# Designed miniproteins, single chains, continued (4): the designs that were tried, part 54

Each design is a single chain, and the fold is of that chain. pLDDT is the mean over its residues in the fold that is shown.

## One batch from the design tools (miniprotein)

Design m13864
Fold by ESMFold2-Fast:
Structure m13864 (fold): chain A 79 residues (1-79)
Amino acid sequence: MIEKVLEEILKKYPELELYIADFAKNFSDFAFGLILSYRLKDYIPQEILDEVYKKPFEEVKANFDSIKEKLINWLKENS
């Protein structure tokens, strides 16, 4: 769930709360995931970013649950 990704990120970077809340209000889970990956690109492993930004949109959309799981697992290990 996107709320779990938010919780893990906010534990590590509480200053992002206002920005994340504003974007989450107006975007689907997929669109929010793309925005989060871009905004936090300096903190997220390049391997996970490449799964989002180097792949065609349809492939990213089809594999988003897998990409999201990789991000959540990385956050759990590094939070």
Scores: mean pLDDT 61

Design m13865
Fold by ESMFold2-Fast:
Structure m13865 (fold): chain A 60 residues (1-60)
Amino acid sequence: SAVEKVKSIPEELKKKNDELFKKTGTALSAIDLKPVRELAYDPEVKAWVSPEAYEKYLRK
């Protein structure tokens, strides 16, 4: 069901991933959706993040 699918990835984790991407630098409007769609689970952060956004966030 839709509810069960949403619970697998908490809304807060998705929002945090979006914020990480924004903090990593200036992004084109097109890539704002693409990286979030391709979320990967990071065991260090324990959240669904874009690998590119996460790496840049740590380096900044």
Scores: mean pLDDT 48

Design m13866
Fold by ESMFold2-Fast:
Structure m13866 (fold): chain A 75 residues (1-75)
Amino acid sequence: MGREKEKREREFRAQKTALENLIDQLEAGQISVDDFKGLPPELQVALDGYKAGKSKKDILEDALKVAKKQLEENL
């Protein structure tokens, strides 16, 4: 167990908040999926989930799994 895991949890929480805000803006119609250019995998998964009509929780779960994998691979 290292301090690095707690730091990753904080980074993961920050990414979760950013993804939640993105999903809220999409649901409110303030932004469109067509407004995005060249997405990171986690954001692409979030948009694909939104287009499929998934719940905010399901979209976040799928996107955060990708974000967590990216954080682990970039270590």
Scores: mean pLDDT 70

Design m13867
Fold by ESMFold2-Fast:
Structure m13867 (fold): chain A 86 residues (1-86)
Amino acid sequence: KEEKVEEALELIRAAAERELAANPEIDREEAEAALAAYAERLRKFLLSQPEEVVELFLEAARAAAAGDVEKMEELLAEAGELLRKA
């Protein structure tokens, strides 16, 4: 489970870096600080979740790393809905 969480966080970070590179008008200092804080919270949160939720985040991270932003957003929205009820 921890290995999947770490993989998901690494992929999310890589996807975020691509998003920042594609959008030069984004405030990079604010975005990088927010991403670092979010990654720390997300790691602890995912470790407390069922493996099914972790798998969903991992798939979203993989989609993001592949450049499929729409699929990533869809999967993250689904994960978010599950988390609200979990």
Scores: mean pLDDT 72

Design m13868
Fold by ESMFold2-Fast:
Parts: C-alpha cells; structure tokens; sequence
Structure m13868 (fold): chain A 62 residues (1-62)
C-alpha cells in the first residue's frame, strides 16, 4: 500500500543521509536507486518529495 511504501521511502531517506554524512557515496547512490524504484510504484507526494530531497542531497555531496 502507499502507506507502507511511504514508510520504506522514509527509512531509505534516513539511511541515505547517514551514508552521505559518513562520506559513503557508493552506499548513498545504491540507496538512491532503491528510492527511485519505490517512487515508480506510487504517486504519493511524500514518496516523491523524499526522492527529490535524496537526489538533491547526493548531487550536493558529489
């Protein structure tokens, strides 16, 4: 369901931010790919927002 996908997306976003804080860009990119796959399964604005934030964070970290 959308609610379950939202919870998974929020968890992945937190893991992504932790990876970036550790300088682990390989893990951050892998987690971003998982978030992108989840976002394809729903139009939920919370999931789409998490994906946009994640993409911006990874782009900033380079």
Amino acid sequence: SDQEILKQAQKLYQELMEAISKGDLDSANRILAKLEELAKQTDHPGVQSSLEQAKAAVAKAK
Scores: mean pLDDT 85

Design m13869
Fold by ESMFold2-Fast:
Structure m13869 (fold): chain A 72 residues (1-72)
Amino acid sequence: SSAQLQRSRELGREIARTLLLSTLRALAEEVGEDAEALAAELERAFEEEDLERLSRLGELLGRLLKEVVAKK
């Protein structure tokens, strides 16, 4: 059960990473931000387990999403 839970968490992390990276790139491209620079920063934050940087990037994703929606 513990091993199954750990594998589920590992799979969840990889899915979350992939989806967040693709979402960040798509939103950044749409608003004219440097998608590759932001994607590289997000990848480093995941690798370093930098929770503060991940939180700030999450806030940025929210702002980019609002800007895309506002463009209509």
Scores: mean pLDDT 78

Design m13870
Fold by ESMFold2-Fast:
Structure m13870 (fold): chain A 70 residues (1-70)
Amino acid sequence: SVDDVDQQMDQLRRDYQQQMDQLDKQMQQALNDGDTDRLRTVVQQGTDLSRNYWDQVNSLVDQRVLLQQS
């Protein structure tokens, strides 16, 4: 249902924001420590997380549109 998709989108957004907040803290710590290897890893994780998030959002938006066709 549309409500199920909306719930999935809300959960996905919350999970994404929580994971991004954790990566932001790790990135700031790596910068403070001058740990360039850790910084590179965290940046890559953030890029992958963002790509996966938007791919999933696009899929859910498409599902929501199909469910509203009546």
Scores: mean pLDDT 87

Design m13871
Fold by ESMFold2-Fast:
Structure m13871 (fold): chain A 67 residues (1-67)
Amino acid sequence: AEEEEWEKIDKLNEEVARLYRDLQAGKITEEEAKERVLKFGEELGLKDYAESMWKAVRNGLAAKAAA
């Protein structure tokens, strides 16, 4: 049972990393990246985890924009 949840978390982390790189490369918008992360997380039953991951990504982007 725990292995199934770990596999879902791993898939979500992989998707977040991919979207973050695409966002930094200018291939997608921040809003599109957020929508895709949250939707994918919700479909996996990991909505809270996905929201936490996106918040971390957004905070990192905001910190770089402020520098």
Scores: mean pLDDT 75

Design m13872
Fold by ESMFold2-Fast:
Structure m13872 (fold): chain A 72 residues (1-72)
Amino acid sequence: SQQRQQVRQIVSDSIDESGGDREKATQLAVQNVRQYSQQQGLDDRQTQQLVQYAVQVTDQSVALTEQARARN
């Protein structure tokens, strides 16, 4: 559960770093989550699970960012 929160933070940072570009945000989020998983010593299954989660969260976060566009 805490790992999922960390993934959401990584995704948010990746979206910001990509300037809101959906494709770049997804690529950065996947790369950053994979590096995070390696640093934490996670198993392949956990790593793949977090990567899939990162893709889903990126899509959802991009949609939310579009909704909050006027303020962000």
Scores: mean pLDDT 81

Design m13873
Fold by ESMFold2-Fast:
Structure m13873 (fold): chain A 86 residues (1-86)
Amino acid sequence: SKVKEKIAELGKKLLNAGLLKTDSEKETLRKVREALVKKGVLPEDASKEEVLDFIMNTPIEEIVKLAIEVDIDEGIKLIEEGVAKV
């Protein structure tokens, strides 16, 4: 399906950006959902259908950029809190 193909492409780009350990559909959807919730784009109780709708209506490059921004923000917070450094 076109949905599955887009999720697979998105997962590959997120894996290549170092944001995922595996490019599985489950991990890709979890990472995107987390990023959208942290950015306030979707509510914390957002359904799988809402995440899929966002993915299908948003360019892959924009979704990857959003996930990178969230990951950087979280990494900076962890460093500032004195948690183990990279």
Scores: mean pLDDT 79

Design m13874
Fold by ESMFold2-Fast:
Structure m13874 (fold): chain A 119 residues (1-119)
Amino acid sequence: MSKYFMEKEEFEAVTAAGLALNAYDAGLSDEQREALIKDAQEKFGVKKETFDEALAGVRAAREAKSLDELIEIVKKATPAGQVAILLEAFRRGEDLEKLKEAATPVAKKVIDMILAARA
């Protein structure tokens, strides 16, 4: 939606995170995930590295056993990974505001835009 200005990095982060969450939810194989990444690169111009970062974020978030572990993985993740972790945490009903404090400005802005669009 055109209400918020989105920089290229913010668009790449949200696109990669959304596709990574969808890939894990669908239980896609490594080959199917590679095909999805290639299609998204062709259609949206996002890099494979950015998708790999988002996929790593989803995996780390699902393996985390506590909010404190989620905060630590957010701190170590890239912007695309952070958006993926925050979206997974939001879906699980975790304390999103506490997790946002550990995130980069890019990831914070992206998650705020997503939540505002859903309100």
Scores: mean pLDDT 77

Design m13875
Fold by ESMFold2-Fast:
Structure m13875 (fold): chain A 61 residues (1-61)
Amino acid sequence: SIEEAAQLLLQGYGLTGIRYEGEITPENVADLIKVDEEKNVISVPSELAGPIAQKAVALQA
């Protein structure tokens, strides 16, 4: 499901420790990631897009 995908983003892409107007933690990242089940879309802040892409490449290797 799309909520499972959001959980994988939190755990797999290592969003913790990224500076975002303060501190990114597993608790507050869930509030920053927008999940739209009807459209099957996960939206992340643009500041996190680069780190997520880097982690995605590492996970594919």
Scores: mean pLDDT 49

Design m13876
Fold by ESMFold2-Fast:
Formats: sequence, structure tokens, C-alpha cells
Structure m13876 (fold): chain A 80 residues (1-80)
Amino acid sequence: SPLEELRKWLKEKGVSDEAIEKIEETLRAFIAAYEAGDREAMNRKVIELANILHEEGISNEEIGKLFQRIFDLLDAERAA
């Protein structure tokens, strides 16, 4: 799954298991907000996720690319 691929990528970047769990929880909350059409909640979770990733040493450029992939996957799922 895309989430399992994300978990593997984060482990390869040296992110701790504790931080990965927090990232996964934040991403699940983001997906729930997306499915509900709650743009304000989505924006809050995007900021929260970006802050966690930045604290773990992931660059702003890589964070931007990751969010683009997440949005593309969610849009593809909705179109199917």
C-alpha cells in the first residue's frame, strides 16, 4: 500500500519508530479530513505533518514532493 511504502521510506531516512507512528496517525487524520471535505482540518494536518517531518531532518523540498504524491494518490482513488 502507499502507506506501507511511506513507512519504509521513513525508516530508510532514519526516522524513529515512535516518530513514524506519529506521522502515520497525523496522515490518517488528514485522510479522514479529506474524505469529509474539511479543508481547514486538512490544512492543519498538512502543517502538523510537515513540522514532524522537518523535525526528523527531512528537507522542505522532499516534504513538498511527498505531499504532492499523497494528493495525487487520493485524487486517483476518488476518480476510480
Scores: mean pLDDT 79

Design m13877
Fold by ESMFold2-Fast:
Parts: C-alpha cells; structure tokens; sequence
Structure m13877 (fold): chain A 119 residues (1-119)
C-alpha cells in the first residue's frame, strides 16, 4: 500500500517533469517553424504542438496508470510526426529541432514505460 503509493507519486512527478520539458521543446519547435518555414508548414507544426500539449496535460491530470501510458504514447506519436515533418527540410535549424524532438520522444516513452510498470 504505502510502497505502491510512493511509486505512483514518483511516476506522477516524473510525468509532470517530462511533460514540462516536452512542452518547452515543442514551443521552441513552433517558434523555429514560424521563423524559417512556409506558413502552411508552420501551421502544421503548431497544430501538432497543440496535440502534444493536450495529451501531456491529459496525462498530468489522469490518475489511472493505463490512461497516463496511452496519453504519453499518443504524445510520443505526435512528436514523431513533428520530427518527420521537420526532417524533410535540409535547413540546419529544422535538423537540430528534429533531434531535440527525438530526445523528447525518448523521455516521454521512458515515462510511459515506468507508468506501465504500475498497472
């Protein structure tokens, strides 16, 4: 009982920390796209960013480990789509941003796996 509550509290704290960092990476990706991309590409990056923020916010507010895992996996897929969209350009700023988004995917997936261990 107490040990499981402590594990859940640690997992929830990690989800919040990873979520905060992921949102900062996404916000920076949107700014890079707004500066260097076409209006259409910038809009697509913004929409994917909004999807990531919604899923991350949902994960922070969820209490069920399986629901948190599903929301984080959804966020990782949206981050992957953002990285793939940016990788199609030979722009160095987009390549660097895609790399940072891939780092965010790894952290989100690690958090999802830790939460899955609690269900």
Amino acid sequence: AAARQAELARAQAEVREVGDWTIKVVDYAVKVAEKYASPELAEKVRELGDTVRGLVDGARNATDPEQIRALLEGAAEALREMAEVLKKSDTPEFQEMAKRLEEAIDRVREAAERVAALG
Scores: mean pLDDT 84

Design m13878
Fold by ESMFold2-Fast:
Structure m13878 (fold): chain A 61 residues (1-61)
Amino acid sequence: SMVSRIVSLAIRGVAHELEGDREGAIRDYEEAIELIRSDPNKDSIDKRLEELLERRREELR
C-alpha cells in the first residue's frame, strides 16, 4: 500500500542517517514526501509526517 511504502522509505532514510549517509537519507525522505503529496487520500497524520520529513531533510543540508 502507499502507507507501507512511505513508512519503509522513512525507516530507510533514518537508517541512512545512522550510517552517516546524508545523501541517501535526503533521497529517501524526498521520495516519501513526493508520495505523500501525490496521495489523494492523505490525512492530517500524513501532512504531519510530510512536515517532519521536510525538517529532517533541511537539517541534513
Scores: mean pLDDT 81

Design m13879
Fold by ESMFold2-Fast:
Structure m13879 (fold): chain A 89 residues (1-89)
Amino acid sequence: MEEEIRRREAELQEFAAEHGDDDRKANLTRTGLAQIEAILELFRSGELSAEEAIEALERLLESARALGLEDVVRRAEEALEELRRAQEE
């Protein structure tokens, strides 16, 4: 699973980087997606509790909404649902 997770992160980074060459919005999207994956990885490694990860993702989601980063908003909402479900068992 670790190797697969790392590969998925790399694929997202490469995809965002290719689109990032065109404008600043793409660069912000790449950064936002990377931050979401970092938060999820810290949660999976046990460095962040579900509560801490949810708090971090909620803040990131608000920033993404303010900037109109639709892909970051979607991914953050998906991640929040996953973590909220994990917190409730």
Scores: mean pLDDT 75

Design m13880
Fold by ESMFold2-Fast:
Structure m13880 (fold): chain A 64 residues (1-64)
Amino acid sequence: REALLQQQEELMKEYRKRFLERGKEIIDDAVLYMEALGEANSEPSIGDMAGRGAELARRRIEER
């Protein structure tokens, strides 16, 4: 029963840690989308590169 309380505390710490990590990922994704949007407006070839960059970023997230 004491083990259940400790398990809850461990889960809460783990969830908070994951929240911080996901926050970083969300920021990184937002930056990528802004860069892709800006670059796509300037030149189509750059837009294609930005699209590939976003795909690589998603792949990295999936690998995690």
Scores: mean pLDDT 64

Design m13881
Fold by ESMFold2-Fast:
Structure m13881 (fold): chain A 75 residues (1-75)
Amino acid sequence: SGAAAAQQAQLARLDRIKANIDNGYDVTLQLLERRKKTADPATLAQLDKQKKQLADMKAKTDATIAAQRAKILAS
């Protein structure tokens, strides 16, 4: 049915968005880890804070994607 095709298309779009977010998270995380290797103690603490903020933002984004998925499936 047209409804099933539309639902599948929306889910595929969410999967693509999630993949892009996961890739961006991984790249940023690698950059932070590289910076930590040459950081002084004060900079190291700042980078750890940024790493935590990045993880918190990703968790919120993942939750938003999961909520959108649930709405699509409930339609």
Scores: mean pLDDT 88

Design m13882
Fold by ESMFold2-Fast:
Structure m13882 (fold): chain A 71 residues (1-71)
Amino acid sequence: KIEELKREIEKAKEELGDRLQAGDLEGAIEAGERVRELYEELVKLEPGNKIAERQLETARRLVESLRRLKE
């Protein structure tokens, strides 16, 4: 399950990057929320995985910033 989750995270990160490159702010917010959800799942499965915790923090802050741009 963890390996599957990591693959889903990489796909979601690619989608987020594509949306950002295209200037699709709404799509980038949706993709960023997906990345956040997947990292929340990873942190629950691996408590103490500092890399996953930092990536979750990064995803949360990115989504927050994108939403403020959309305001």
Scores: mean pLDDT 83

Design m13883
Fold by ESMFold2-Fast:
Structure m13883 (fold): chain A 73 residues (1-73)
Amino acid sequence: VMPGREAVDRAHDYADLGQRALAQGDYQRAIDYGQEAIRYGLQAMRAGDATGGTGAALRGMGVRIDGELGLRS
């Protein structure tokens, strides 16, 4: 099982990649990275880092939503 701190760090890395994809207009890649950020954030919560995991998952969700909105435009 991945340690909670490592899972939080991975989730933020994916959220940062998603933000970069959004800035480049790559909405599908932003959705994919946002989903990975959510997955690692939830993994961190399961590992006992509820605060860090929740924050990271919310960042991933925001990236995913922005990517989905970009595809609809």
Scores: mean pLDDT 86

Design m13884
Fold by ESMFold2-Fast:
Structure m13884 (fold): chain A 65 residues (1-65)
Amino acid sequence: MKEKKQKALSFATALGILGLIKKFEYKDEKFVLYTDGTEEQFKEAQELAKKFSEETGIEVEVVRL
């Protein structure tokens, strides 16, 4: 869990810097990413979240604000 959480935090920080997400939450082994609502940003976040989920086994949900 610890190494997965560190990976999740690094991933979320990178997406935040890129402006792809507004905030994130890691809860019950589920990683929730919140985007501020452009279709392009939402699609990019979903694609990156899918890759992250495949690599780490962490369930990821992308929510559009």
Scores: mean pLDDT 75

Design m13885
Fold by ESMFold2-Fast:
Structure m13885 (fold): chain A 98 residues (1-98)
Amino acid sequence: EEDEKLLEEAKRAYEQGDFERAVELYTKLVDSENPEIRKEALELLVEIAKTGPDEVRIALLGPAMASLGDEDPEVARLAAKVIGEAMPVLLKRRQEEL
């Protein structure tokens, strides 16, 4: 499937440190009709949320919030995990503004 090719491309971008490209591709993959592809995409977004630059980690909140309502409970759980990793980064940035 085309989504499987995009998942491979996203994994390579992440491995090469191209977090912007990886996030772009993974955010498309969380809308896949295949729940296994959505799970793998969100698992990799969890890793980016833990290891990526602050701006990239914050950018994950939008796609992750959209996936909280997913019919697959594991997809929804992974979306919540992305938010849990990225939200403290946003809150810290807001505190630094004050």
Scores: mean pLDDT 80

Design m13886
Fold by ESMFold2-Fast:
Structure m13886 (fold): chain A 73 residues (1-73)
Amino acid sequence: TDATARAALALLRRHARPDGLVTVEDLREAARASKDGGVAALLGELADWLEEQGIEEATLEEIERIMRESGAL
């Protein structure tokens, strides 16, 4: 849901570097730290998708775009 995707983005913003980059491992750590099962599942699925595409890191803007294109936002 939009609320789950927004919560996931808010959590990732805390783990992002000053340049806005988030690694696949940052996504997996955020998923493990999440108290919300829906947020954890979404972050895990996103990490798996990025690995399948050969993407090691992405900006928060790129992650938000991916979520919009997939219908999560």
Scores: mean pLDDT 78

Design m13887
Fold by ESMFold2-Fast:
Structure m13887 (fold): chain A 74 residues (1-74)
Amino acid sequence: KVEELEKEFDELVQKAEDASRAGNIDEARELLKKAMEVAKELTEATGGDPEVSARAVGKILRIIGNILDAELAA
């Protein structure tokens, strides 16, 4: 199940990045919210593994940056 959560998280991250680059800000924000929920489940499932948490946080921050850049460009 952990591997399935990792795949789901990565898919949501990719979709959020694609949506933000396309200027679909509302969709990107919704996908970001879903990715954050999956990241929380993944952290809980791994017993709070700091490596897993750090990687998830890094990807989430990147999406937030892309969304902000897209909002500022619009």
Scores: mean pLDDT 79

Design m13888
Fold by ESMFold2-Fast:
Structure m13888 (fold): chain A 94 residues (1-94)
Amino acid sequence: MSVEELVEEFLKKVREALEKKGVPQEEIDRLLKGIRDYLSTLSEEDKEKVAKELIEEVERLIKEYENEPAEKFLSKLEKAIAGVFLKQQEALAA
């Protein structure tokens, strides 16, 4: 899978999970834009690494929070995404 295909797979998984939970399209689009904008600042190598970590985190959260309300799932998803981004930022600063 190309890096671009990996990023699109992640964004698709997030959109589908949030749509299933009934999150409004405007909120989904805002979140996905923020993610895409951040990923666009990374090198192809870092983008691939971050996208893989994000896919693993989102798949884990989908399974773990399958029966939880949208608000709880979205809160955990946003924290997990922020955590991956922070970890990448710290790796670049080290």
Scores: mean pLDDT 81

Design m13889
Fold by ESMFold2-Fast:
Structure m13889 (fold): chain A 113 residues (1-113)
Amino acid sequence: ELSKEELLAKARELFEEAKKLTKEFLASAKERKEKGEPLSDEDLEKMEKIKEILGEIVELLSKVDEEIGAKVGKLAGELLLIFLELEATGDVEKATEKANELFKKMGELIESA
């Protein structure tokens, strides 16, 4: 069984991976918008990977502190809705601003655990 410290270390590692993948996803979405093209299959695969990683972070955090896990889960859900809005609207600037805000809030919660 993983200790609290090991669970938090794994959650932090996955959180950095999710941030990196999200930056790559948003950069690709911006390029696609400039070409008048929808999100690619590779973009959609990256979005699913981000979703999987966020789910794993929530599971790890919920084992440490159920309230923190629930709060991060809500913010992760909001981030996924922003990705769906981006797919529908192509508003990459708004999606980037909101994603940065949500990652900041999630990071503060993970550090507080």
Scores: mean pLDDT 88

Design m13890
Fold by ESMFold2-Fast:
Structure m13890 (fold): chain A 74 residues (1-74)
Amino acid sequence: MPLDGEENLELAIEYIKNGDYLLAAIALREAVGQRAPSLLALVDAAREQGHDELAERLEALLKENEKELAPFLA
């Protein structure tokens, strides 16, 4: 993949700050590198890949922004 999962997570945070939730959702999916049916599944997938720090940061980010991001990850 062109970017590390951590780098894609930081891009997603920047997109959220700008109100670009569609781009943020794309960056979150790229961070894990897998298709996931839900935002919680992205966290689980990150842990399965051994990206523990990425998974922790994803949990924190999704807890605050899940409502806005969910429509773009379905």
Scores: mean pLDDT 71

Design m13891
Fold by ESMFold2-Fast:
Structure m13891 (fold): chain A 79 residues (1-79)
Amino acid sequence: SEAEERRRIGEELLEKAEAGEKLSEEEQKQLMDMINAALSKVSDPETQILILKRYLQEYRNSLSEELLEKIEKKIEELK
């Protein structure tokens, strides 16, 4: 299923982040797709903000500057 595939991708990306590796451009796109998929299942803005903050915490040293700005902007838009 798509949910199982996203979970697997997320686990692989998280393992790279925990190892201190920067994500590639393709992996950054996969991460953003995962984030968008998670947000699409939730209607509550407060919960969406918590999801986004969790991703920032988990991937902080592995995200590109562009992706960091996109996530931070999305958090501000949801307030």
Scores: mean pLDDT 81

Design m13892
Fold by ESMFold2-Fast:
Structure m13892 (fold): chain A 96 residues (1-96)
Amino acid sequence: SKEMEKALEEVKNAKTSQQALDALKRALDILKKERTPDNARTAVRAAEIAIEKFNDEEIQKLALEIGRLYLEVSEDVPLAVGETLRIIGLIIDNEL
């Protein structure tokens, strides 16, 4: 959706972890209201970018919740599992 693409762009342009958090919270809210594969995939992209840019516990929590919803709405379960595991891998890499 247009709102979800806007949330993704806000994460890409975020200069602080708070800006990324606010954008991810909006992405999660959009996904909860409009559970489509396209929204879920865009939200997962936003989450990956946010984790790569900021090592923040609240961002990690939101990213995992987005991944969980992506698994629920995805028509391609193997792809969704792979993308969710990539999020987990980014979190682990940031901790080590």
Scores: mean pLDDT 78

Design m13893
Fold by ESMFold2-Fast:
Order: C-alpha cells, then sequence, then structure tokens
Structure m13893 (fold): chain A 92 residues (1-92)
C-alpha cells in the first residue's frame, strides 16, 4: 500500500497536465489511505505518508506551470489550476 501510494503520487506528478489521469490517481491514493486507516495504521503515520506523496507530486510543479503558460494560460491561472489539483490530493 505505501509503495503503491508513492507510485501513484509519481504518476500524478508526471501527468499533472492531464486532468483525467490526475483525478484517477488522487482517487486511488485516497482509497489506499482509507484502507491503511481501516487496518489500524495510526493517523500520524497516514499523515506522514500523505506528506511524502505531496512532496513527490510537487517535484515537477514549475515544469507543469511553465507548460500551462506555453499552452496560452496566464501564469496565475496555471498556478491556480495546479494548486486546485494538489488541494484535491491534500483533501484525501
Amino acid sequence: LEEEIKELAKYAAENLLNEEEVNKAVEKIAELLKKLKEQGVPDEKILALWGEALEIALADREKVVEAGVAAGLAREDAEADLDARLAALRAA
């Protein structure tokens, strides 16, 4: 489960421009974190694993923002879109 969550976070980071793929990854991460909680993993450990997933997802932040700008988005709009997608990960 922990390795699967990290793999999904890496996939989300690599595919941040693909809304459908990011949403699928976020949904799967949320489901796996819920399963860990149901297995009796303490909230502190779940939060630590979630923090690691967010760090992985943020690794390509600037690359995603620059790609959005290159596609014709204002930088602030590209940043807001990325922040919304990362907030969805955080809300899991």
Scores: mean pLDDT 67

Design m13894
Fold by ESMFold2-Fast:
Structure m13894 (fold): chain A 56 residues (1-56)
Amino acid sequence: GLVPADVPPRLATFAEYLAKGGGPPFPSFKDAFGKEGPEGSPFGQPPTIPEGYKTL
């Protein structure tokens, strides 16, 4: 679909990043990817592009 998500990309990617690498087995994103950025997308550490943002 071409309808964007209601959640802003910064929060959406941050939530996914925590779920994938910010959990107990992986307390930080840098442990998984070797990069830093535990609290933000504007830093360009986690995914920079929003997953739900689709423009026609």
Scores: mean pLDDT 49

Design m13895
Fold by ESMFold2-Fast:
Structure m13895 (fold): chain A 87 residues (1-87)
Amino acid sequence: TTKEQIEYALNRSENAEKELVDFFETLVEDAIKKLEEAKKAGADEELLEENIKRIEEFIDAVVSLLNTPEVKELAEKVKKKLEELKK
C-alpha cells in the first residue's frame, strides 16, 4: 500500500464519519425540538414515548457503527435530553 492510498482511505473514512455525525446531530436535534414543542402543546404521552424509543434506537445504531468516544459522548448527551422529555 502506498502513502497516497493510506491518506485517501483515512481522509475518506474521516469525511464519512463527519458526515454521519453531522447527519445524526441534525436529525436528532430536529426530532428532540419537535418532541419538546409537542410536549408543551399537550401531545399524547404514548406518541412521545414511541418517538423517544425510535430516537434511542437510532442513537444505538449510530454508536454501533462508529463506536468512538466522541460519538458515545454525543449519544449520552442526547439520551439526557430524552430523559428530560420523559418528565
Scores: mean pLDDT 72

Design m13896
Fold by ESMFold2-Fast:
Structure m13896 (fold): chain A 87 residues (1-87)
Amino acid sequence: ARELVLEAARAFARIVSGTAEKLGAKILKAEISGTTLPVGASLDEVLERALAAVEAAIAAGAPRVTLRAKLEYKGEVLELPELVLDL
């Protein structure tokens, strides 16, 4: 479970840091378990914040982490379904 959550957080950081924009989507907001990720920052900055959010959840004894994102795609605002991952 923990390894899957860390891998998902890394993938999410890549999406937020540029992959979504390469696919024509603009990230408006991104969160891991209530921690806001720095939209428009470098991959290293987003990745550091994303992994810190997961480690903070683990340290707090949280049973799960939640990934949330809001995107703009072709002028429409889309909320992605929450991804809830067990620790």
Scores: mean pLDDT 81

Design m13897
Fold by ESMFold2-Fast:
Structure m13897 (fold): chain A 72 residues (1-72)
Amino acid sequence: MSPVEQLLARIEAITEEVRRHRGDHERVLELLREAEALGREFAALKPSEADMNRVMEALEALGRLAAADLEA
C-alpha cells in the first residue's frame, strides 16, 4: 500500500474508534488530536496536492462526525 493509503486506513480506524466511543467526549477529543497529528506529519512529507486533498477530506469527515457527537 502507498503511504497515503496507509494513512487513510488509519484515519478510518480512528473514525471507527470515535463511533465506538460516542458520548465519551474526552476520548473523542484525544482521537481527534491523534488524527490531526497524523495529518500534520503527512503534510510535513510534502505530499502531492491530490494526496493531501484526500487526507483533508477524510479528516474533515472525521471532524464532522466528532462535532455531531460533542454537540449532541
Scores: mean pLDDT 81

Design m13898
Fold by ESMFold2-Fast:
Structure m13898 (fold): chain A 72 residues (1-72)
Amino acid sequence: MRELLGSGELRPLLEAAGVSPDDAVRQTEALSLLEAGKSLEEVAKFLGISQQTVSRGRRRALEALRRLGVEP
C-alpha cells in the first residue's frame, strides 16, 4: 500500500477497477493519511467528510486492489 501511495500509482489502479476519478483521489488521500498514522476521526475532519465515508472508501479501495491482484 505505502509504495503505491508514494509513487502515485494507487489512483490510476482504482480508476481501472471502476472507481470514479473523484472517489479515487479522495480514497488515495484518506489512505495516505491513515498510513501516516492518523485516526479515522482525524482523516474525516481533515478531508471534511464523515468517518463512515472514510471507512467505506478504504474498504472499497482494498476490494478494488484485491480484484486487480494487488496486495493492500
Scores: mean pLDDT 70

Design m13899
Fold by ESMFold2-Fast:
Structure m13899 (fold): chain A 55 residues (1-55)
Amino acid sequence: MSPEEQAMEEFSRRTLERFEAWQAANPDASREERIREAHRIAREVWEEIEKEMAE
């Protein structure tokens, strides 16, 4: 597999796992709060992967 394909798989896995953990810790969160956190988590995960790929 290409490095890009591996990065996308890792991005999806890490993002999903972190978001599910956050939702479990915040069961009463609103739809808007969930959307904001999903975007924040996705950004953080992507920045981590970009840094890893640059090394």
Scores: mean pLDDT 81

